Designed miniproteins, single chains, continued (2). Designs and how they scored, part 43

Each design is a single chain, and the fold is of that chain. pLDDT is the mean over its residues in the fold that is shown.

## One batch from the design tools (miniprotein)

Design m5478
Fold by ESMFold2-Fast:
Structure m5478 (fold): chain A 78 residues (1-78)
Amino acid sequence: SMKQRLEHLIVEEGEKRGVTFEKEAIEALADYLLAKSPDNPEEEVKDIITYFEVQGVTNVTLPQALQFIELYNQGYKP
């Protein structure tokens, strides 16, 4: 499914850049991306990883993922 593809992209891109995710954080971010229906899902995943990497976050928790989603829904860009 598209959700499974997004979950795999989040994990793979995170591993390349030293950012890990809790399972619930992965699920929340994948659901967010599905709802957003971006033209380039891979680019949006890379933007998410960049956001957490520049904040110095090495393990993304569900509260951190939800905070990211809230900021993006309010028009924040990293």
Scores: mean pLDDT 83

Design m5479
Fold by ESMFold2-Fast:
Structure m5479 (fold): chain A 100 residues (1-100)
Amino acid sequence: LTKPVVMSEEERKEAEQLIKEAEELLKELERAIEELDREAEKASGEEKRKLVLRSVSLRLLKVALENLIHTIEELGASPLLLEDLRREIESAREAIEELK
């Protein structure tokens, strides 16, 4: 028998806050990707390769965050999904901090 997923008002507010933080990080990732792409156009050889690989890595983080937000919006938040979202937020912050 399937039990309905019941969230407390506090848990729902936490989920909304994490989604908001993830949406702001998506904007930061997009700006970082655009900057890396511009730098890559000016670069050559190994430097260009490194910039392209960094851009690809950030694009993968962006897709992961977008997919988690979509999953939570479609299926509802769960403790496991919220923990996954926190981990992806931390990974995105670390990647952005490494750049600047």
Scores: mean pLDDT 79

Design m5480
Fold by ESMFold2-Fast:
Structure m5480 (fold): chain A 65 residues (1-65)
Amino acid sequence: DLDEAIAELQAAVDRAVARPSVKVREVDGAILLEADLKSEQEKEDLKKQAEVLSKKTGKKVVVAE
């Protein structure tokens, strides 16, 4: 089920952020969103999306740069 959850998270991130470079990865039961983000607004938008995804999945979702 984690693999399906990660696939759904990747699709949700791709659509919400509109950045195909955002990568979803699972690390020790946590979900990591990896992206090379240049602006504070982009980082904040991704962090807000991570909060929503965390509540949806019941997993910790973290943004990395």
Scores: mean pLDDT 69

Design m5481
Fold by ESMFold2-Fast:
Structure m5481 (fold): chain A 86 residues (1-86)
Amino acid sequence: SEEIEKIKKKREEEKFKIDVDLGVEELKLAVLRTTKADVKPLTGKTPASDDERDALIDAHRAALEKERAEKLAKIDAEYEKELKKV
């Protein structure tokens, strides 16, 4: 039905937006990992050593991966709920 197709399209558009937004942040972290640029603007903390710097970048990347998974799961759950009403 047209209603089901509209709900599916909206879900695809919202998932794409999450992929773009979080993908940009992941790319920024990959660039920081390969440079000596200041990580404080992204991590909120000035590292005391190179090891701490790498750990902060890796922790932030892991947090972004978790955030992506949680946001995508919430989008799927909400649209499955909407589909059941149609």
Scores: mean pLDDT 79

Design m5482
Fold by ESMFold2-Fast:
Structure m5482 (fold): chain A 59 residues (1-59)
Amino acid sequence: MKVSEEELESLAEALARGLMNGTGRESLTPEDVELGRRWARMIAEIDESIPKAEELTGK
């Protein structure tokens, strides 16, 4: 795992706010927070999967 707990919480909060805003709500719901956390974890997993691919750029 390349991501810290602080980064996961920040991503989860940003995603939760995005979901809230996207649905036209003015307040966060527990469902928004839970979805944000799931998406944050998925993003972290994807990021962890590709850093080595960038190192392969060469000849």
Scores: mean pLDDT 67

Design m5483
Fold by ESMFold2-Fast:
Structure m5483 (fold): chain A 75 residues (1-75)
Amino acid sequence: MPLSEETRERVREALIKAGVPEDTAERVAQVVQDLGDEATEERVKRALLALGVPEDTAERAAREVQKVLEEEKKK
């Protein structure tokens, strides 16, 4: 099941704060929304790498996205 628009916005914001460019962050946030519960840290990192995000930035950004998704699951 896709994630809510609110969760997508939070994911996008977390990616931008981690150093991901705005356009790339929007695309990855959409991928995360589509994956829903299957949006693992590994899958998010692979999506970031596929869009040209450096390895270190992708790893940090994927971890930040996981924190957002874990908080969403608690609500």
Scores: mean pLDDT 80

Design m5484
Fold by ESMFold2-Fast:
Structure m5484 (fold): chain A 92 residues (1-92)
Amino acid sequence: SEAEELLKEAIKLAEEAIKTGDKNLVREAIDKVIEAGMIAMKQAETREKLLKIIGLILRAIGLGLDLELGGDPVKLAKEVKEIAEELLEILK
């Protein structure tokens, strides 16, 4: 699905950011996770699943804010990867 492809791309970008510390790769990974989460929200079959997806989107938004406030790109990339992996698992 489109959401799954976005999450796979986000994981790949996050993995590169972990290696390089490239802030732009972290930002792009966060944007893709948020986009995938918004698509996943529209497809959520249960209230519990919907609330989990919303929680992951809010966490990703928080990481984007932390990044712009001077947060460590490598640390944030690891956290983005975890969010993307959790969201991908929900989509199974």
Scores: mean pLDDT 91

Design m5485
Fold by ESMFold2-Fast:
Structure m5485 (fold): chain A 105 residues (1-105)
Amino acid sequence: SLEEVLKALEEAIKVVEEAIKNGKGEATQEQISRLIGLILRIIGAELDFELSGIKIPEELKKKMERLRKLLLEAMDVGVSDEQLEKIEKAVDEALREIEKLLKSQ
């Protein structure tokens, strides 16, 4: 459902915000590559709505944009590998809820 997608995205946003607050250095090339991968997956999900002819609800579009911006900010700070794994898990959960929403339409 849309509510489950919005909840999962909000959780992912909180995880990234927490990681940024606790960042204390420069991101490694490996961390940058992983964060870029997450950004591309979110862009892919946004494209899947467009290709399916489904109008993205404004609130969902804004949360996906916010998450992409936070992932870009995370690239400017050194987050721990533990924090990055939590980010990847939270983003994966949000993307799974988006896929369920798309398949239920």
Scores: mean pLDDT 85

Design m5486
Fold by ESMFold2-Fast:
Structure m5486 (fold): chain A 92 residues (1-92)
Amino acid sequence: TTAERRRLLVEALDRYALALGVGEGVGEKLRAEGDELLRRALEEDVTPAELEEARRKVERFARELYKKAFVDREEAEKLEELKERRAEELLE
């Protein structure tokens, strides 16, 4: 369902954003988990080009989330709203 795909995308965004703030090794594991969640959220017949485009968007949104969470110290409620909006954009 669209709701389940949105949830998987939110979880993927969290993994990618966390990977930006942790050391290598843990970061690689988090990126791998994010990749798996992203694949599950996308259609089974997704093309390589579509997958690459989705990854570019996710990486951009992850950098935004990292900055808002750890640099700007934004409130958790606002971060949750941002994650939901970005997940919706990825589903388009």
Scores: mean pLDDT 78

Design m5487
Fold by ESMFold2-Fast:
Structure m5487 (fold): chain A 96 residues (1-96)
Amino acid sequence: LVEEAERLYEEAKEALEEGDVEKAVELAKQSARLLVQAGRTEEAIKKLEELAKLADEKDKKAAAVLYGERASIYNQAGDAKKAMEALLKAAELQES
């Protein structure tokens, strides 16, 4: 449900601000998957990207996971090029 996905997204953002990275990543994944199920793939990608940018300021591993989830969604949408770009971004963050 879109309303539930939006609630989970706000909870993920709050968890990131509080430093609970594991909770933030789990909530972000749940939110994105609900949006994809509702046919709102572009919104799911945008929200994951916004959370990944917030995470990148504090935890590169969390940012890498969120960028990796974007790759999964791009693959599901059939955009292999953007999926690969997202995977490369995630790998760079993990190596740092």
Scores: mean pLDDT 77

Design m5488
Fold by ESMFold2-Fast:
Structure m5488 (fold): chain A 77 residues (1-77)
Amino acid sequence: MKEEEEIRKKLLEFQKKGYTPEAFAAYLYYQKRGDKERGEELAKLINNSTYDEFKKHLTPEEIEELNKIAEEIRKKL
């Protein structure tokens, strides 16, 4: 499955660079929506920026949704 291979590659890259719940939340959110271009854009920002820098490129709705997903991930850690 093409989506699973892409997610796995991205997770491996994030593990090597130090993944955060916020980074994983962004990937899950955009994969679920099928917005691959937005997901790739934000992935590059996460890899090269702090989460505070990253949030400058998000809409208020995206921030709210990513925070909800990140909190769910954080509770499981």
Scores: mean pLDDT 63

Design m5489
Fold by ESMFold2-Fast:
Structure m5489 (fold): chain A 100 residues (1-100)
Amino acid sequence: SEKKANELVLRAGIEVGMVRIEAGVKMVEIANKLGKLEELASGPENLEKLIKENPEMQQIRDQTLQQIKDIVNKLKAELDKQGLKLSDVAQQELDALETG
């Protein structure tokens, strides 16, 4: 059932997206408390620098990466349990969840 495999990948993608949004909100709150909201808004290189210098931001990043890993592992386990095979497109989408 290609439709069922695609639905599971889509649901996992939404869960990963929500986890990333929640992490972003927490990062904004921490940056605001530190008076670094403008630096955070200046782009991804400045975000990486802020995370490296801020243990609270490092903890949020590490927790977010672990939550994403758990979602992806749960998806893979459910696909295997149900004997569902992914299309090449759905496999690419799953791989993107792990890396991006």
Scores: mean pLDDT 84

Design m5490
Fold by ESMFold2-Fast:
Structure m5490 (fold): chain A 93 residues (1-93)
Amino acid sequence: SLEEWRERLRAALEARAAGDPDSVIIAFEKLENGEVVFELFDASFYSKDPEEVLKKAKEAIENAKQRGYKLVDIVAGEKMKEIAEEIEKYIKS
């Protein structure tokens, strides 16, 4: 069931990103009171500037790592695909 929820979340995020060309959304898993909870971070919420979006995404990823959250997915709209690629490179480095 957890894997089914992850797949449904990914599908929903991809659909949302298709309708929002300026969006960059990062999905995390956390444990809250012994239950798995999904947390979404919209890196483009504060600014549509690509450099600021990348900075906010990196800050969110580092915060998630420190808190023991697991990365589920990263989705981006058409205008932010290059920024999503840089975020993915950052995670893999």
Scores: mean pLDDT 83

Design m5491
Fold by ESMFold2-Fast:
Structure m5491 (fold): chain A 117 residues (1-117)
Amino acid sequence: SEIEKLEREIASKLTGTAIEIVGILEESDVSEEDRKRINELLLKMMESIEKAIEAAKKGDKKKAEEHLEEAKKYADELADLIRESLSDPELAERAVEILEDTRDYVEKLIKKIIEAS
């Protein structure tokens, strides 16, 4: 179905983003505490995206939008934490660009799920 295709595209994008962000963190002098906080925010963002998809599939546009806004909040907090935690500003900006691209792409696809439901 169209919805199953959109879900696969979101899952693929999130997997790629997680791999790229983890790779940047491994090449960076990030403390274990900051790495844990970054991972916790990344997981919260992904959980909010999963909730947005489930609400969208049920036709609950209001709940889907609420969970999407929560995911955006965690994405913004994650971007700020990355900029504060990474000593290399070029690596920090690269990680933030990946995160912002992912946020925008996932939002676009979730809105398409809402329209298809």
Scores: mean pLDDT 87

Design m5492
Fold by ESMFold2-Fast:
Structure m5492 (fold): chain A 93 residues (1-93)
Amino acid sequence: SEFDELLEKLKNAKTFEEALEIVEKFIEKMKEVAKKLKNEEDKEELNIIIENLEKFVEYLKKSDLSEEEKIKLLLEAVESAYEKLKKLLEREK
């Protein structure tokens, strides 16, 4: 639910700076989930997903891509990370 609210905000972001603030909040929420996971393998997998997303954000900050393309790529990366998170949480049952 809170992840869905952040994704909706990201879809409506007009600037790369606004998109970055939303993605940073999304990453913080993913880190909170990782701390609460009981299975060590699932925790490690989620930490890898978070690390890859953080590396991609740093790449986009340094890239010469247009603001529109950067926002689009951020949205796609966050959607991909969220799908992986949902699949991981289904295994925690």
Scores: mean pLDDT 85

Design m5493
Fold by ESMFold2-Fast:
Structure m5493 (fold): chain A 99 residues (1-99)
Amino acid sequence: MVTVEKIQEAIKEVKEKFKISEEFIALLVEFGRLLLKNNGDVRKAFEEFIRTSPYFKEEREEMLERLKKGESIEDIIRRSKVLSEKEKEALIYFIKLVS
């Protein structure tokens, strides 16, 4: 079961490991909120995250089409044109911690 505590611990671990920006940490907090809303369903939370986050505006349609075709979340993240390589690894690691 995904809990607030589990998400907070995952965010702390990601922040310590990757030394990412506070803006990207806020993005992970929002993803965590969507995970709670969707009862820990990572694919459903990720779909909603891509639909609602202004961070993915320019590649949103491409990412959603890949998700609909059954592509893995990790592969979709790795193909992102807006995320830095460090942000991609941080997001993938976060997802593994909360899955």
Scores: mean pLDDT 85

Design m5494
Fold by ESMFold2-Fast:
Structure m5494 (fold): chain A 100 residues (1-100)
Amino acid sequence: SAVAEEARKLLEEANELGTKFQEALENEDYEKAIEYIKKMTEKLVKVAELVNDPELAEKVKEVGKKIIEAIKNKDFKELDKKLRELSDLFFELQDKVEEL
């Protein structure tokens, strides 16, 4: 379906942004890391909306916000925890897109 194609494209774009986010973190470019994670979570929220899961959309928004706050506060323990939560949400979204 057209909705499934749009959702897959958004997941691919989010994955690309996730790679850029990791590169920015490794280079200690925290300003770019925040930019990339914000763009990534915006795309994942759109995927959650396309699969009609408002609860999942809210979880993505909350985790993304906490990742940004952790980076700003240099709380790398919280950052690592929230990145694992975001990864789990990404795979849950991917599974739901495959059901479209």
Scores: mean pLDDT 90

Design m5495
Fold by ESMFold2-Fast:
Structure m5495 (fold): chain A 58 residues (1-58)
Amino acid sequence: AAAAAELNRQRLEHARDLLRGDAAHRLTVGEVADRVGLSPFHFTRLYKAQFGVLPSQV
């Protein structure tokens, strides 16, 4: 649904901000995915689809 897609986009943007703000590299991709309510598999796929890069490339 459009509403679910919008919420997922907001979650991905929040996750990207968390990764970029993690100067100490304390957060794993799996931990960030969990914090935004997505499995690591779905998070990685949706993140690449949304931003064109893998979460590990931040």
Scores: mean pLDDT 74

Design m5496
Fold by ESMFold2-Fast:
Structure m5496 (fold): chain A 104 residues (1-104)
Amino acid sequence: MVRAEVTVTFSSGQSLKAVASAELGGSDTKQESFTVTGPPGTVTVTGKVFFDGKLIAEKTFTVEAKKGDEVIVTAYARVTEDSASAAVTVQIGEQHFSFSASKK
């Protein structure tokens, strides 16, 4: 299994999570995304990538959101015959973050 997880935590303490999991041994592609407008203030984004249940990569970002900023989050996992990849993308207002890991 290849799995991407994104957790977004707002200044209010509310959190949202997107997860994509793709199965090894064939061709599989999974994606989960959400768009939300949260309160202004500090937003903490944690991305994690797992291969076969092992955490291989983790990254945490913090950003200051302005009133009315949209938070657009995508977790993506893809397996092909030749490769496995997982990616996280996050857009908060005009700020863009991405995090990925791949194995061939």
Scores: mean pLDDT 77

Design m5497
Fold by ESMFold2-Fast:
Structure m5497 (fold): chain A 69 residues (1-69)
Amino acid sequence: SVEEKLKELKELREKIVSLDEQMKNATPEQREALLKEAAELGRKAMDIENELRTKYSSELTKLGEKKLE
């Protein structure tokens, strides 16, 4: 769960960067759509980040401890 959320967050951030690069070569219509998609991905990334910090902080610590055992 926590590991999957971290991976999803990383993928969202990478996709946002990719969309920004794609906008440089896109048509005006596609650029508008890409901007909206980037905004949606940004909101999802913020939500996951907040959830990791507040709800999954304890589980993330335990996960690290388990790997060190």
Scores: mean pLDDT 75

Design m5498
Fold by ESMFold2-Fast:
Structure m5498 (fold): chain A 73 residues (1-73)
Amino acid sequence: ALELLEEAVRKLVAGDFDGAIELFDRLGKEGLSELANRAKDLLQKILSATPEEKAQLQRELFETLAEMKELIE
């Protein structure tokens, strides 16, 4: 699970959003479904958001990723 989360973060940093979504789906199957679905929803919203909305959604995405990491560890 931790390796999948680390790969998802690397995909996000590289701008590979489709790859990140695929890894979130895999994390959901590992028992992180609620947080993984939240991360996917936030990422999809970011892709269609205004600059003002993107800043807030990016903060929420990073908070969700931090929660996933804490739960895995």
Scores: mean pLDDT 79

Design m5499
Fold by ESMFold2-Fast:
Structure m5499 (fold): chain A 68 residues (1-68)
Amino acid sequence: SIDKVLLGLSLLDKGKFDEAEVALKQAIQEDPALAKSWLQFFLKSLNPSDPDAAKKRELVEKLLAQVP
């Protein structure tokens, strides 16, 4: 579900990485193609001036590696 992807990305912004990983893994299980697309678009739209950009990128790339 798109809601699970958006929730997971929102949790990343709040530093709740464990909760974000759970939500994103659920989204991947429900629709891996949709989740992969959204995670890839997130990385492409990531503002390099965001002070948390590196942390967000690292976890999203880790999760993308787990998508079939």
Scores: mean pLDDT 78

Design m5500
Fold by ESMFold2-Fast:
Structure m5500 (fold): chain A 87 residues (1-87)
Amino acid sequence: SMEEEVQELLERAEELIRELEALIADPSVPASQKTIARVMVHELKELQEELREALEKKDEERIKELKETFYHVEKQIRAFIEEVRAG
């Protein structure tokens, strides 16, 4: 369902936020990378809010657009997290 699809995206966003917040708390991570991680957390929280609003309005086309945006953002964030962890 639309509700189940949005809930899955919200949970995946929350997992990414937790991983990014762990990097921000890590004293071994450079300040420049922590700044990027904070921007990424903000972007994910904005996407979560937009997904919730689109679901409340039952805006199927907007949910579809936000899902495509989320997949692009998730790919970039996961690549960033792996780069930071690799050193």
Scores: mean pLDDT 90

Design m5501
Fold by ESMFold2-Fast:
Structure m5501 (fold): chain A 77 residues (1-77)
Amino acid sequence: MQPILILRRSGLSKKGGKPSPPVVESMTYQEALEWVKEHAETLDIRDISSLNIEKVAEYLKKAGEMQGYEVEVQIFR
């Protein structure tokens, strides 16, 4: 089976104190990998060839944090 990544976004707005509703998204590992590669320059990824599913999940979390949200990523087969 293809691995599936479940993303849950939560947190406060950049202005602080204003709660953001949680958002649930799902994507395949292939979709997540392609997204991370497409945004590699923004995420400052030097070693694209060393990306694994854990690193892809970490970069998705980092992208959310850069926008002021907390992102939880769960990996399913």
Scores: mean pLDDT 67

Design m5502
Fold by ESMFold2-Fast:
Structure m5502 (fold): chain A 76 residues (1-76)
Amino acid sequence: SKEELIREIEAIEQEILALAATLTPAQQQALLERLGQISRDAAAQMEAAGLSEPTVEQLEELKAKLKKVLEELKAS
């Protein structure tokens, strides 16, 4: 369901934020820019599709992008 996907995305975001607290200011800035781009891309996709709410497919894509960020942060 969309509600389950949103909760999963929130959990991934919380893990990213927890790891971000351990990063240098330069790494935090790079992470913030990357997360901002992911957010802007998601918003642009919704606008292009004429949607007020994201689709399941768009939420799955967002989850995949955030999971990749999290995995890269864990891999030193």
Scores: mean pLDDT 81

Design m5503
Fold by ESMFold2-Fast:
Structure m5503 (fold): chain A 78 residues (1-78)
Amino acid sequence: LEELAKKIAEEIEKATGYEVEAEVEGDTIFIRVYKDGELVAEIKVKVENGKIVSAEIESKASEEDIRKIEDALVRAAI
């Protein structure tokens, strides 16, 4: 799970250029995305058998940034 959390964080950082923190709690990965120190997105990723089974995004980021985050999650799931 820690490896997957790191991969998701790195993909989002690469796509957005923002600071990303990832925290693992049980079977869930919590991701927080920061732009200039401000929290702009929170993502809750549920993992089963090393696979992403669901992702919830709560965001006040732009449409462009939301798209980048979604694409990064898809890349991490592969």
Scores: mean pLDDT 79

Design m5504
Fold by ESMFold2-Fast:
Structure m5504 (fold): chain A 57 residues (1-57)
Amino acid sequence: GAAEKQAKLEEGERLMVRGIVTRDRELAERGAEIMIETDPSLRPNAEAALAVLDALI
């Protein structure tokens, strides 16, 4: 249901943000994957965030 989708988006975002802050590309990628699988419209946002991380590593 909607609550389950929201929980997945929050988990994915939490992992992606943690990965970016800690410079853990694998963790950020896992978070982005969860978000995109839950809401495919978030793919451009997730890809932009990973591109920023890649520029920092």
Scores: mean pLDDT 83

Design m5505
Fold by ESMFold2-Fast:
Structure m5505 (fold): chain A 87 residues (1-87)
Amino acid sequence: MPSKEELLEKAEEIAKKLREAVEKENLSSDTVLIALQYEIQELGKEAGKPEEARKIIAELRALHAAGASPLELIDAGLRKVKEMVES
């Protein structure tokens, strides 16, 4: 099982790669949301917290529906995943 430290490092790396893709390839908020949904679901499984991961995904979907930008979705996703892993 990965440690909390390893999961946090993985989350930071995912966020970094998504931010770079937004800046270089101008990814839409739809594409970012799809990527975050997948990555958060996998991190939730690795952390043993799949229910908390589903809650985070639902919150990100609500932010997206409210017009959140790609970078806003990435930042919110990273914060919520860190809270999930640290709890």
Scores: mean pLDDT 86

Design m5506
Fold by ESMFold2-Fast:
Structure m5506 (fold): chain A 104 residues (1-104)
Amino acid sequence: MIETFEKEITLEYKDGVVTVTVKGYIEVEGERRQDGEEEKKELPADSEEAKEEIQKLALEAAKEVEKRSGSEVELTVETELVTEDPSTTVEKVTFTFSGKRELE
């Protein structure tokens, strides 16, 4: 049996604000479930505070996945440009940290 531990950090850039969303997931026997509470923050996109907070959250996510899985952490980065309407476009970046634990 394989358990997969994931931490997902989503950055959405709109109107000079970055919305940072952190979600955890556990997948067991092909069933993926949310693990713990979703954390969401809004920060000024062009700020040192946003840069430092994002780096901190990424390091914490990687460490948590490594600790829980006991294995090497895989990072997947996805970038998406979302047009909500002709006047509104949101840049979205998702970082997924993943680690697998095999149970016999």
Scores: mean pLDDT 78

Design m5507
Fold by ESMFold2-Fast:
Structure m5507 (fold): chain A 92 residues (1-92)
Amino acid sequence: SSEEVSEKLSEILKDKEKREEFKKKLEELLEELKKKAEVDYNKPYSVEEIIEAYELILKHIEEGEEIPDEKYPLVILALEHLLHIIDVKEEE
């Protein structure tokens, strides 16, 4: 659920060590996926699609669950958004 994703992300982002480890994993995944897929930055994504992408990222990082190839563009956008959020938190 969106609430479960938000709670999980909040727990990770509030802890400096967890946030730094998470950031590294997000950067590694982003670099890998960008070699395999192109993003249409003009395409609007729904809130539900972004939440799905966050769930896929969390399951991949925590459980090693495979991200479906058709979801790579959406996941790339979600990774870029998460990395931006982390950078903002580092400045607070």
Scores: mean pLDDT 81

Design m5508
Fold by ESMFold2-Fast:
Structure m5508 (fold): chain A 60 residues (1-60)
Amino acid sequence: SKEIEEKIKKIEEQVKKDREDALSYMERHGLSEEERARVERTMDLFEKYAKEQIEKLKKE
């Protein structure tokens, strides 16, 4: 449905924005290698979760 398509688009746009915000944060604050790795792992988990939510929406 169009409602599902709009929800998927919103999730995809939010993931893109969150990644861009995280990159800006890392650059601005001069994070250590360990701190950057932690942020990247956290973003990867959020992206995985978003992908699972999108796949679930596509089935219904």
Scores: mean pLDDT 82

Design m5509
Fold by ESMFold2-Fast:
Structure m5509 (fold): chain A 93 residues (1-93)
Amino acid sequence: ASKEEIEKIIEEEVAKLPLPEEDKEIVREYALKAVPPALETLSDEELEDFKASVAKFEEMLASGEFEKLPREQQVLAASLYVAAKAVLEAKGL
């Protein structure tokens, strides 16, 4: 995927997060740095881990468990989720 396609996926996923704008900026910056090298180095096992992590995060959002996490853990979980989601979408998974 092109840099512009990756940036678009990240922006769309960040916009959906139930976080204040300052925390969304932290998530965006992390994903923009993490996604390009991940696309070059990921194994099939790491892709399966990414799918599992995405599913787990989406379950936490649906159950309300995400909003019960401390702010630091919300930002970390959201950062990992957006990066994993962007990698999977960029690979057509």
Scores: mean pLDDT 82

Design m5510
Fold by ESMFold2-Fast:
Structure m5510 (fold): chain A 51 residues (1-51)
Amino acid sequence: MTEYDVSSPEGIVAAVRALLADPAQHELARTLLTDERIPADARAALAAELA
């Protein structure tokens, strides 16, 4: 599995997008999605993928 830079907002977004591809990792994706550094637009789009 590729290591992502979760110290930056864009790195967290990339990590969430990768985790969304695996249903077993959706809970981890939800946890990362709560990071307040993620732009609201990106958070809304990623949350829609989890719906």
Scores: mean pLDDT 73

Design m5511
Fold by ESMFold2-Fast:
Structure m5511 (fold): chain A 73 residues (1-73)
Amino acid sequence: KEKEAVKYLQEAARHLREAVEALRSGNKDEAIQHAKKAIEYAKKAIEVSDNPLLKKTAQNLIDIAQKLIEKAK
């Protein structure tokens, strides 16, 4: 289960990086799509993990992605 949580967190981080790059390039729609996927994977990481540090990292990633969506719209 923890290996699955780490995999979900890595997918969330990757999508967040792609969202930031898309936003920097002016591709707002692409940025929003990647940010939404980052939130989905981070939520999955929280769902399958009992590790408080991993949950906190995932929640921080959700917060950053939500702010990025708000800025991109």
Scores: mean pLDDT 85

